Designed miniproteins, single chains. Designs and how they scored, part 24

Each design is a single chain, and the fold is of that chain. pLDDT is the mean over its residues in the fold that is shown.

## One batch from the design tools (miniprotein)

Design m820
Fold by ESMFold2-Fast:
Structure m820 (fold): chain A 73 residues (1-73)
Amino acid sequence: VAGDAARGKELFEEKGLGDMFYISSLGKGSTKGWDLSNVSREFIIRMLTEGAGGLPALLDEADAAAVVAWIES
């Protein structure tokens, strides 16, 4: 069990990321959101840190990496 993945799960729940994004590999989030399971690690980090697609910057780079680690778990 990766510690960063546990942090990523908590951030996904605490920040309401499940209302904005979908993770088809885990069956989590909203089907109305962007599916993060089929995009690159770099794309996920960019979206979460830079606020792409009309969203504000939601996480710093370390927290975005933790979310990616959870998605990849």
Scores: mean pLDDT 70

Design m821
Fold by ESMFold2-Fast:
Structure m821 (fold): chain A 85 residues (1-85)
Amino acid sequence: SLEQQRQQGLQELVNLIGRARDLIRLARSSSKEDKPKLIKKARETVEEARKKLEEMEPLLSDEEVELFRRVIELLEKEIKELEKK
């Protein structure tokens, strides 16, 4: 049960991170008209990833939590850079 919850949660977290990366890449190459919508979706996806990480903290090692926090922080920085343009 706990192992299944950990595996499912990790897959969901990885999927959210992947989706956020894809949205950031799309936003970088998108028209001025479409870019704000993709940036918004990327922010929402990163927030979902942050919430999922928080939910999973009891099932993860401190090292795993730190690694995912760093990944999420990097995605947030990339979004902020996109918002400058």
Scores: mean pLDDT 88

Design m822
Fold by ESMFold2-Fast:
Order: sequence, then C-alpha cells, then structure tokens
Structure m822 (fold): chain A 80 residues (1-80)
Amino acid sequence: SDAELVEAAGARIPEAEVEAIVAEARALAEELAKTVSPREAHERALERALERFAELLARVAGEEAAEAYRRLLAEARAAA
C-alpha cells in the first residue's frame, strides 16, 4: 500500500534530516505568526514541511515513494 511504502521509505531517512525539516517549519510558523494568524502561520509552515518531506523521500527512496506520499496527502485532503 502507499502507506506501507512511505513508512518503509521514511525508515531510511536520517533522523537528523527529519529533525531539520521540523525545526525549519517551527521557525517559519513563529516568523509568519508576526504578520498572519497563528492558525494560518501553522498551516503555511505545515504545507512547506510536507513539500520538504516529499523531496527527501524522493532522494532516499526514489520518485515512487514521493508519489505514494503525495497520493496519501491528496486522500487526506479529500477526506477533510
């Protein structure tokens, strides 16, 4: 399944690179919160983090893993 593929690919990503994406997203949310609502800042920072994670999956496990991740995100958005 897409979820299994993404989980397996994610396990191959160095923890430090995931931590860097999370830290960048938190810093971006804090900076954006100075000019937009905290909710909007969080949403924009989350979107950037998701894009960064897809790029990382493609580098570590190839485009198929990144595509599986994007399909899961599209399904989650459709369900919301």
Scores: mean pLDDT 81

Design m823
Fold by ESMFold2-Fast:
Structure m823 (fold): chain A 116 residues (1-116)
Amino acid sequence: SVLDKLKRLTAGYTLTPEQQKSLEKWAKLAETVEGFGDRAKVAAALALFIASNTSPEVALASRDFIKNLTLVSDDELIDAVAAVLGVDRKELDAQPTPEARLRKLLEYAVEKAKEW
């Protein structure tokens, strides 16, 4: 499952109970999206977890690490993150770069996570 893969990737870190709950919630949401392989789902859940438990800036700084770990492209990562959040791709068309598109998604994720 996405959760099992994320737990293995985060095994070297001491997560708080709140961070563990956050990881499980993002993993569950990523598991439900259609049209994506396990690697893209894991990449999206990891990016969303980092953003919601630190900041969008830290998640953006971790982009190359996430891509190298999961072997996904920028487009696959952005599309999977948008799908997990239920964000229409048309809302991202106004953003000129992959980094700007991902930043907008991660900022939205932080606001949504406050309701958890």
Scores: mean pLDDT 83

Design m824
Fold by ESMFold2-Fast:
Structure m824 (fold): chain A 64 residues (1-64)
Amino acid sequence: VNLSDEVEKAAKALLADPANPARWEALAAALRQSGQDELADQVLALSEIADPEERRRALAALLR
């Protein structure tokens, strides 16, 4: 599977279940593998937001 496919799958999975910490880690790992280390760091920072709905909105804005 291409790295771009992994990023897309991880992002879709995370947006479907933003309360699952493993999905935030999976997206960050996929982004690092694609060379997007800065975006991966931002994704992990958003995972620290306590409100799952707020995390989802922030993530959606980051990925646009």
Scores: mean pLDDT 76

Design m825
Fold by ESMFold2-Fast:
Structure m825 (fold): chain A 83 residues (1-83)
Amino acid sequence: MEKRLEELKAKIEEKVEYLREAVDNNPDDEEIRKIAEEVQRKIAELAEEFGEELTPAQLEEAVERALRIAEEGVKKLKELEEK
């Protein structure tokens, strides 16, 4: 369980860092900023939804949902940058 959670957290961190670098490299791009802000807001909302105490299964679900939020943000960013 813990190893899988560590792998998922590493993937989330990688996606979040990708979004951060995109904002840092394009500070005047409002669309890139909005994508990064939306991802951060959704992850914060997810943290509030799941609360303080989680079973291992609930923690895994929360981390998987956070990864999907980060992946969707990266997808939107790539669609914006590649076209």
Scores: mean pLDDT 75

Design m826
Fold by ESMFold2-Fast:
Structure m826 (fold): chain A 87 residues (1-87)
Amino acid sequence: SMEKQKELVLKYIEAARKWLSTLPPDAQQAGQPYLEKAEEYAKKGNIDLAMNYISLALLHAGQAVESTPKLERMIKNLEEQIKKLEG
């Protein structure tokens, strides 16, 4: 259902925000505007745009850090979970 997809995406945004807070200030500034857009679109029910903005936040913040491959797995897991909720 749309409600479950929205809840799941918001949980991933929160996880991404917590990860972002562990990075240097420059990386946080690079990712933060994209997470704000992700939350905006998630609240509007636009799951595809919300996921795209999560990916952009992680890409821009994570390019210079060793955790980048873990972020790719996080996004892939989110996409797979959303597909299961499409019914």
Scores: mean pLDDT 77

Design m827
Fold by ESMFold2-Fast:
Structure m827 (fold): chain A 93 residues (1-93)
Amino acid sequence: SSMVRQQGQRYTDLGIQSARNGDLLSAGYYSSQTRSLGDRSGLSRVLYYMGITYARQGDIGGAQSNADGLRSLGDDQSADDINRLIDDVLRQQ
């Protein structure tokens, strides 16, 4: 229905915005909501920005977990992008 699609889009947008703002608790909540709605595309986008934010914060475990989540969704390119960012962060130490 249009309402379910609108809700999925809202959770996706809020999850991305939360992740980009460094609010990984809220981003995690919205990723759970997109998953519950079966919105694989929205979930993938939220996990991608969460993974980037974890990597930038130096939380390699959080970044790797989100890369693994993306790979399980079939989003290998986004998972590879996060893994490259992890390698870059580790090389800068």
Scores: mean pLDDT 90

Design m828
Fold by ESMFold2-Fast:
Structure m828 (fold): chain A 75 residues (1-75)
Amino acid sequence: SLEELKEELKKAKKELLEAETELGLAEIKRAVAKRFPDAPGAEELLKEAEKKIAEAEKKLAELKKKLEELKKKIE
């Protein structure tokens, strides 16, 4: 139903906000690690941040596609 599609759209928008927040935090961690490359733990922080960025970007691409499909079904 249209109501179920609207609820799914709202849920997808919440997941999009969460995924974009995770991406932003990971990008900040990457930037900090790059500014202090000689600090103990910087290499590990960089690798973890780059992994999380890749995961978040993949999730965002999937969520944006789902959001577009849901909007087409509602409209």
Scores: mean pLDDT 85

Design m829
Fold by ESMFold2-Fast:
Structure m829 (fold): chain A 66 residues (1-66)
Amino acid sequence: MKEEIKKTLEKLLKEHNIEIDEEKLELLVEDFLLWVKDNNIEITPENLEEVVKEFFKVFTDGSIEL
């Protein structure tokens, strides 16, 4: 799961022309997992992409500090 989350985030960042280093990408994965836990979201292989996209929307709106 962690590797799939990382790849999905990296793909979305690239599509939006956002450059991020490996260390910050790993922090984003950790922030994603914390956000999922705080919102009581169940991650499944079927909903992972949609959940990551929702998180990415929150991140780009400036709601998450790195």
Scores: mean pLDDT 73

Design m830
Fold by ESMFold2-Fast:
Structure m830 (fold): chain A 62 residues (1-62)
Amino acid sequence: SIQELIKKHVDMILKKKMTLDQIRLSMEIAEDILSAIGESLSGLTIDQYIKEIEKEVKKKLE
């Protein structure tokens, strides 16, 4: 699910395997591909997706 994907990306950031900028770039590329075939990230925008990751990362650090 999208929530599980968010949790995985949060874990990757906390373990320093990826940065928020790298995730955003990856999602922008994925959105372009998905848009071309008539799909979406479960109705979420990239901004909403990144916001959820940032929120979860801050929750883990505070």
Scores: mean pLDDT 75

Design m831
Fold by ESMFold2-Fast:
Structure m831 (fold): chain A 65 residues (1-65)
Amino acid sequence: SLEAKAKSYEEQLEISRANIRKMEELAKQKKDEEEADIYRNGAKTGRMVAEQLEKKAADLKAQAA
C-alpha cells in the first residue's frame, strides 16, 4: 500500500538522520582537517538524501489521503 511505502521511507529517513548526526560528531572528534572534511561532506550528502526521502514520504501520504 502507499501508506506502507510511505512508512518505509519515513523509517529510512530516521536512519539517515542518525547517520548524519554520527558523521557530524565524528567530524568534531577528528584532529586532522582532511579527515574532518570527509565526515562533514558525508553529513552534507546525507542531508540531501534525507530531503529526498522526506519528499517521497510526503508525496505518498498525499496520494493515500
Scores: mean pLDDT 84

Design m832
Fold by ESMFold2-Fast:
Structure m832 (fold): chain A 74 residues (1-74)
Amino acid sequence: MLDERGALAAAGVGAPALVAAGADPETAIRSGMEMAKASAAGGGDEERRQAMVAAGVSPEVADRYLALGRAGAG
């Protein structure tokens, strides 16, 4: 079960980076929560990417967000 801290961290920290990558704010918040769930289930970048796309983020925006995370830019 995703705890409150995980959901808030995903929405509060990840959402601005997703918006900067091209997502709308509602999609960014929802995507952040779904990524947190995927990570809590032991998922890596592929599972987080799938969670973002399922939440409404385009594949290009999802890939850009993950690239920014790996580069330490976000």
Scores: mean pLDDT 67

Design m833
Fold by ESMFold2-Fast:
Structure m833 (fold): chain A 81 residues (1-81)
Amino acid sequence: AGLDTGDPQAQAIAAVLASLGITVTGARREGDRIIITGTYTGLQDPQTIEDEILANVSGIRSVEVRIDDANQTITIIATLQ
């Protein structure tokens, strides 16, 4: 839970993150940006996450991935086209 049900790009990004083993804890839209927060276990590669989102979600111009390994949290900032 925590997804904006009216945002298809946020839902698509969350689905990609879930396929990579990331539990989405929150999602919001701020203008042309979608901000998604999550938790994970083990190791995550920010470049792989960025590449998978860009390959699988339409209408995204750029993706910024912020990983906090000490807390095992992740923040995704996707800018819409």
Scores: mean pLDDT 81

Design m834
Fold by ESMFold2-Fast:
Structure m834 (fold): chain A 85 residues (1-85)
Amino acid sequence: TQALIQQAKDHAAQAVAAMPPESRPKLAKLVGEAIQALEAGDFGAALAYLDKARELAAESDMTPEQKETALQHLDNAKQAVQQAQ
């Protein structure tokens, strides 16, 4: 549903916001590619880009609390994409 696509976008944006400024452009690019794939109906590509975004967030130099917040939002975005299938 369009509501699930919006939830995925909202959570992805919140994950980017949780990242340190130096890492935001890289995560924003992956998230943007995931959203474009999702809007094109390519749920597989969207999930693959979200998985790459999750790996980037997990490897980023940030506090455990920031990392947990970013990963939680990416996991929520991924779940919304899976539910939209």
Scores: mean pLDDT 83

Design m835
Fold by ESMFold2-Fast:
Structure m835 (fold): chain A 72 residues (1-72)
Amino acid sequence: SPELQKEIEKLELKILLYEIALGGEEVVIERMKANPKANPALIDQNERSREDLKKKIEELKKKLKKLKEELE
């Protein structure tokens, strides 16, 4: 249905935006770890944020798979 296709498109865009955010977070963490003067507590905070983003992406991808199966 056109409605289901729109829902799939919106979810794919949401996943893309979270994946971009995850990539940015990984770059930030890598740069902080390369700096011997970096605050360890801030690194830990960013690593938790990265894990939260990964979990959100996994949940959204699982939902996307189910919606695509409904379209087929």
Scores: mean pLDDT 87

Design m836
Fold by ESMFold2-Fast:
Structure m836 (fold): chain A 101 residues (1-101)
Amino acid sequence: MSPEQKKQIAILEQIQKLLNDTVKQLNAAKTDEERISVVEKTKKEIDALLKQLKDPKLQAQLRQMMESIYDLIKQGKLINAQMMIMAMSGEIFLQIRQLER
């Protein structure tokens, strides 16, 4: 595995950790306003990591998934937002496996 592949995997693993932490924070949140605040923070942190990804198509796809999660949370659709977080985590898992070969 090249040094570049290891770097890309490390970025994806950081995004996956942020998504897992976000699910825990959403489950602990008592109000829609708290849930919106959680996702806004996650979106900002993930956006910084996405800028470091080499694949522009993957970057665009994951960015779109984050926008969808944020929109669902603003609509009070917590279950749908959590399902989208799981879908995003699954996509990241597949990308890590592809990079490992």
Scores: mean pLDDT 88

Design m837
Fold by ESMFold2-Fast:
Structure m837 (fold): chain A 80 residues (1-80)
Amino acid sequence: SSPPPAGPSREGQDLLSLGIQAIRDGKIEEALELFKQAIESGHATKQFILDVLKQAKRAVSKDPEFVKNLEEVMKKLEEE
């Protein structure tokens, strides 16, 4: 049996989940701060977060406001 993959810690996953919820609520600044905390604490890389957000955008493409908020957060993360 293969060992479980070395993914982000539970704490890192919680930060990403809270960030996605903040995006859902239109709280772009809060989402950015949560993602920055995950990067600064070493729980995730900027690229990993961008990949997660791209996947979320594809999964919820039927929600135009959520997609718009996802795109704004991704753009700001890429610019910083």
Scores: mean pLDDT 75

Design m838
Fold by ESMFold2-Fast:
Structure m838 (fold): chain A 85 residues (1-85)
Amino acid sequence: KEAAVEAMRAALAEALAAAESHAEAIAKELGISVEELREALRRARERAEALVEKAATLSDEEAEALAAKTLAVVAEDLALIEELA
């Protein structure tokens, strides 16, 4: 369970860091300001932290399932961020 939770934490951190690194390009594509995007990323980080905390309270099976789903979504988001760059 701990390995799955840590993998989820690492993946979410990587996705948020990638989004921050490409913030100007993403903001331009979305038609918003960089400041608006950075506020959205700050809120996303808070939600990611809450999701990781929730995973830590689940059973091993539930935590692994949540981690697998989260990793799949993060992979899709990272691919989109790379495409926008």
Scores: mean pLDDT 77

Design m839
Fold by ESMFold2-Fast:
Structure m839 (fold): chain A 65 residues (1-65)
Amino acid sequence: MEEELERLIDEAVADVKAGKLTPAQAAMRLANRALSIPGVTIDQANEAAAEALRRAGYPAEARGG
């Protein structure tokens, strides 16, 4: 669900900005949680993680690819 993915993106951005998680940890947690949503693809999970990193002020390259 787009709404659910947006919520996960917002949570990841907040965790990175608060210093609770590193960008890599936030991206990994977001991707894993997104994949637990019925109907979410690997591509959608990766796209959401990359978007969270951009909103937090980090390049998407931090995703380990």
Scores: mean pLDDT 76

Design m840
Fold by ESMFold2-Fast:
Structure m840 (fold): chain A 95 residues (1-95)
Amino acid sequence: ATPTVEGIADVLVNAGYNQGKSQAVAEAIENVVNKVPDKKKAITIRKAAVKALSETDPNDKDAVAKAVQDALKGKVDEANAKAVSDAVKNALAEV
């Protein structure tokens, strides 16, 4: 894993996500941000999504997805907010 994926996963483990979920979500976020051409927007997405995840119950996938989408609504366009929210929800569903 890259240092960025490791950093995100570590934050999520400390917030109560298990190792598998933390790794899958970290990779899902990085996969979305790597497709964002604007470097500052990519950084904003990572910080806002990770903060929302760390403040939400890890066992409530719908609440987690909603918190991530809501955190991004004021900071990035709706398409990017939805892409991150969908990626996180899918990653949580697989583990």
Scores: mean pLDDT 79

Design m841
Fold by ESMFold2-Fast:
Structure m841 (fold): chain A 94 residues (1-94)
Amino acid sequence: HMELTEEQRRALTLAGAAIQVARDEYKLSDEAVDELRKAVTKLVNDALKQGKPLTPEEVEAAVREVLSKHVGPETADRILDEARRRAEERLAAA
């Protein structure tokens, strides 16, 4: 029940969608998915320590870096495009 800023809610929704798309649709390895989770967790912890809101842009940058390493930049962008669509649907339903 912690009240999230609109920006933090968008950022976290995008992160969750990206991890789900990578795992379920693109069948990335458990190692790649764990690296994505660690990258997102680091961003959340760093934002909390600095007292600054986590932005969707920071999530997109970190996710793109990890995904590009495992699947290349073109496929990383496709995963992020799908993640953005799913995040928008989830935010509209909430």
Scores: mean pLDDT 81

Design m842
Fold by ESMFold2-Fast:
Structure m842 (fold): chain A 97 residues (1-97)
Amino acid sequence: MEEELDRLYAELERDPELAVREAERILEGAAGLPEPSAEDRELGRGFREGMRTQLALGEDARAVAASAVVVARAALRAGRSGVAREAAEAALELARE
């Protein structure tokens, strides 16, 4: 699992098109999960704010988008639909800029 996520991050950082496809796939998967709890939604919002902070500090947009897709995939596997949606949506927004 850990090695798989590390490999995914490296691929996403090199290929923005892959980041878009993976984020869309994660959003489709999250749509099949139960409505997120208030705690899960709060964690998702916190993650999105963290991404904005990283960008404001000069972190590379491709690296931030790649990290967001990895977090979204891990969240989806853990049944955390709120975090998965927020992270995947943020990655899509960033990849479209």
Scores: mean pLDDT 79

Design m843
Fold by ESMFold2-Fast:
Structure m843 (fold): chain A 112 residues (1-112)
Amino acid sequence: SPRLEELLSRIREVAKKVIEAIKNGDEEAARQHLDELAGLAGDLMVTLRRENVSLETAERIYEEVKELFDEVLKAIEKYGSPELVEYAKSRYETLQKVMDDVLAELREREAA
């Protein structure tokens, strides 16, 4: 899917921007890019539902997104303030719930 490939490419780019910003001590830029990353991940989840992708494709995409968020969170924990760490964790927890819900929906549709 060209839309899924575009969103994944943008997610990878923005994840790198979060990590680069926090390594440079730019917490404002890191927070802004983290918000952009969360928005793109949300768009990705919506697109997965709309395109009725295979479970195999959805699982692969979810694993990649989870891995990227784990890398971002690890960088924020290493270089960021405690406040930014708490913010990033809350954003990741929200995303994980959405990912789990979308995956459950796709599994139910496959079983039907």
Scores: mean pLDDT 85

Design m844
Fold by ESMFold2-Fast:
Structure m844 (fold): chain A 95 residues (1-95)
Amino acid sequence: SEKIAEIEALLRETAERSEGKSEEEQLELGAEAIRRIALILGLSEEEAEALAEGVRNGDPEGIRALARLLAEVVEARRAPTPEERAHIEAVIAEL
């Protein structure tokens, strides 16, 4: 839960920083967020940068991974079911 709280705080900060920014600047902020999230989850710096590059370049897989992770973090905060918790852990393990 501590890692989820850190990820949620980072996503909130990123959303606040993206307000009023261009689409390109929002994409760069999202890329930095996914990079930091990956590092929090224990991925290597190389893996974290690969995910960030995907988001920055508008790659559907990178954007989809970010969107899915955001959805899982939101679900976790509302006290997820045991099944939802297992799913969140599986998504985190894939990163």
Scores: mean pLDDT 67

Design m845
Fold by ESMFold2-Fast:
Structure m845 (fold): chain A 93 residues (1-93)
Amino acid sequence: AAEEAELLERLAELSEEYRNTPDPAEQERIRAEGLELARENRLLRLQAEGAELVRAGRPEEEVRRLAEEILRIVEAIDGDEALVEQMRREIEE
């Protein structure tokens, strides 16, 4: 729980950095860091936390930004289109 909360906070920070960074090299660094976080920590836990944020009625923009960043990280990992589609459906719900 605490570890997942820290991960979600870091993903939110990375998302903010990514959106505000015009430097392609810095964007690549952020993606690499996100990839490491995704590999180190279980993506299923991130999806569960994202669902909890939606249920808690957190600001739609915050939830959407986190979900978009998770999708970018998953896409950067390369290889699980089914997971990406599942995450997309969860965001839409």
Scores: mean pLDDT 61

Design m846
Fold by ESMFold2-Fast:
Structure m846 (fold): chain A 83 residues (1-83)
Amino acid sequence: SAKEKERKIAVLETAIGILEAAKSFAERILELAKRKEEKLKNKEELEEEEKGVGEAGVEEARKTLEEVEPAIEELRKEIEELK
């Protein structure tokens, strides 16, 4: 029914929103890592947020982007197929 289709689309849109938030967080970690590297090369003081970014966090952020971007694309494709 049209109502079931609408509910399914709403659930998929919510899932995309959650994945977009995870993507944004991962992108922020990579941005902080880049700032940290540049500041260390220039012998500049690190901000607290930049100090907190370690290699494990950077690797996890990269993996998150590799997994989340394809997942968002698949969910968007499923929504288009439902329309």
Scores: mean pLDDT 86

Design m847
Fold by ESMFold2-Fast:
Structure m847 (fold): chain A 84 residues (1-84)
Amino acid sequence: MKYILSLKNSKGEVIAQKEIEKGKTATLSYTVKPEDEGYYYAELRDEDGKTVLAKSSPIYAKAGDTVTVTANAETLEVTITVEK
């Protein structure tokens, strides 16, 4: 069984995504461009991408910041962090 980890912007557009096997941990990272400043959030969805299993709180990122998402497919948890 696989899940879909997505990093999304404030409009709900997918910036990055990755499939994750059940019982595994995965990370996604994105360096914010000047035109892309704003809020980001992470979602973990089922294999079909239809059901939201976990969703992070939104976090604000500025140009040059790195947004990192970590998902744990055993506990169905997602965490989002910003490094300056």
Scores: mean pLDDT 83

Design m848
Fold by ESMFold2-Fast:
Formats: sequence, C-alpha cells, structure tokens
Structure m848 (fold): chain A 60 residues (1-60)
Amino acid sequence: MKEEIQKLAEETIALLKKNRDKIDPEVAGELGGRISQAAEDGNLEEVKKAYEEAKKVIEE
C-alpha cells in the first residue's frame, strides 16, 4: 500500500514537472505540497484527488 501511494505521488510530480509550461507555478506548488503531505500521511485517497486535479489543470 505505501509503495502504491509513493508511486502515484511520484508520477503526479513527474506529470507536473513535464507540463511546467502549461501550469501556473503557484498551482503547481500547492499540488506538490498537498501530494507530499498526503504521501507522508499514507492517505491514498488524497493523493488520488491531487492527481485528478493535476490532470484537470493540465487539460485546461
């Protein structure tokens, strides 16, 4: 379970980094902090929510 949470968090951070030019730096920072906190807390649901929000921001 922790490995899955960490993997999803890393994938989300990589996604934000790859699309840096399409994302507001403040939004990217908030998502990064939120993902890091959720991963530290072992909160898979929160990491999933952050991942979905990151995808939505990139798509817009």
Scores: mean pLDDT 77

Design m849
Fold by ESMFold2-Fast:
Structure m849 (fold): chain A 95 residues (1-95)
Amino acid sequence: LTPEQEGEMLLAFVRMTIQIMKLQEEVTEEDLELLLRLAREAAEQAKKVPSMIPAVKAALEDAIEAIRELQEEGRLDPELAERAIAELEALRREL
């Protein structure tokens, strides 16, 4: 895979994970850990492919919004949500 293709694939996995979480009645710590791992990998790849930074930042913003929505609906533990949002915001700031 080219660096651009790897970045696009990671971005697709992040977006897919967000959509899967939105379909679950209850989101677990394991689901959040998967999202955070994929987000970290996408952010790291974006540093190697700067043209992808805007798309990755947008995906991180979408992830933060989805987590807030799930927390508001009572489908995600508030403490886990706050920690995940903090990590995603930190990743976005580093880009």
Scores: mean pLDDT 86

Design m850
Fold by ESMFold2-Fast:
Parts: sequence; C-alpha cells; structure tokens
Structure m850 (fold): chain A 92 residues (1-92)
Amino acid sequence: MKEAFEADLESTRAALRELVAEADALAKQLAANPDDKELQRQLATTLAAADILAGLIAIGAGKEAAAAVLAELAAAATDPAIAAYLAARAAK
C-alpha cells in the first residue's frame, strides 16, 4: 500500500464523517425552522461537499469502501432525511 495515499484516504474519511455530522445538525435546525433559507443553503452545500468526498473515497479505495462508510454514517445519523440520503448514496 502507498502510505501517502492511505493517509489522504483516512483524512478524506474523517472529513466526510465531520460533514455528515454537520449535515445532521443542520437538518435538525432546519426541522425547527423549515423556512430558513440560510440553513437550507448551508445543508445543500454540506451535502454536496460530502458527495464529493464520498466520490474521492470511491476513486481511491473503491466503490464498496465508499458505500460501507456511507452506510455506517446513515446508521449513525439521527435525522431520518439525512439517514435516507446517505443510505441511497451507499446503494449506488
């Protein structure tokens, strides 16, 4: 294995976990104030960034590895919309 590549993948996985946790928190805030356009934009941006990182994991470690991380995060998500979004991404 390539040590630099493994370090980059580990960093990418950590960043993905942080973005998903942020999306879950934003979704909860949005559930309390569904008309907040700023929260809607922040959630959409955070989910788009998470998709990019998941794509990088798929390129670097394979689609199955990316799906496994997304499925784990979907199971850990407390907002049902975030959980469903991540589960759908894991299934692709």
Scores: mean pLDDT 77

Design m851
Fold by ESMFold2-Fast:
Structure m851 (fold): chain A 64 residues (1-64)
Amino acid sequence: MSKEEIAEKLGAFAATRGVNLSFEQALEAVEMAEKGASPREIAEKLGISEEVAREMKEFIEKLL
């Protein structure tokens, strides 16, 4: 699966948690997760809760 495809799926996943991510924000989260960024770092970058960032990281890791 491409990073772009993971980003599209991540955007849909984030929406189920009440988070509206742009495609660029979702793609950044995928790249950060691939590089081993922590949930806290992803949360700070996207302006979201660390709990949602943790769930998003787990979602990305399942698709990589």
Scores: mean pLDDT 85

Design m852
Fold by ESMFold2-Fast:
Structure m852 (fold): chain A 88 residues (1-88)
Amino acid sequence: SEEEELVKKGAEEAAEEEGKLVREELLKQGASEEEAEARAEALKEAVLEYGREALRVLKEGLPVSAEELARRALELAEERYAERLAEA
């Protein structure tokens, strides 16, 4: 459904944004590019896994809406971005 695609895209976008922010922050802290990339990819995978669970909840008809789950994924990206801005 379109709602399922929206949740999937939201998770993918959140994963990309979170990965980018974590990589940049780790490099700023003096981590190696290899370490920063590995950490960013791990977080990206965690966000994608959250998105997969969101789709499962939607498919099973559980009382948590796809919109709410997508919102939570986006809030995670926004929270990390806000933390970075506050520390700058």
Scores: mean pLDDT 69

Design m853
Fold by ESMFold2-Fast:
Structure m853 (fold): chain A 76 residues (1-76)
Amino acid sequence: MTVRVELSDGTVIELEVDESTSVADLARRLMTEHGFGPGTALRLIGLSLDTGAKTVAELMELIGGVIRVSLSSIIK
């Protein structure tokens, strides 16, 4: 499935994930493949805890299909 991550500057990143992919695995991919800092990982984990979602698929259903994160800085 395709996951959309919307940054506070309006940038949208699309990632292909399996229905069984965990929120922690998505956070790791954003950090390793897209250069996001640990703040983005913590926001995703917090959103998972707040919603009770265990997988990215469950999270996407609960939040309406777009993950919004605040951008403090992007390091390339």
Scores: mean pLDDT 69

Design m854
Fold by ESMFold2-Fast:
Structure m854 (fold): chain A 81 residues (1-81)
Amino acid sequence: DIVEKLIKFFKEVEKLAENNELTPEKILELAEKYGLPQEMIDAIRKVLDKSVEEAIKALLQEAIKNLNKEELDKLREEIIK
């Protein structure tokens, strides 16, 4: 389930951010670790030399394109508040 993978991904991103260990490279590593869709991984790779904020933005833009309303609502309830 893509939503479950995204929930696990964002929880680990939050933990790295709390520890000041979050980088664009770590975001890419986590996306690959949790088996996110190739389109989301490719979006992160295109902004790898930019900021963490740009990497997260690129991933969220691809998620919006690839998830249906029910999946987006579930992700929003668990992660995006």
Scores: mean pLDDT 79

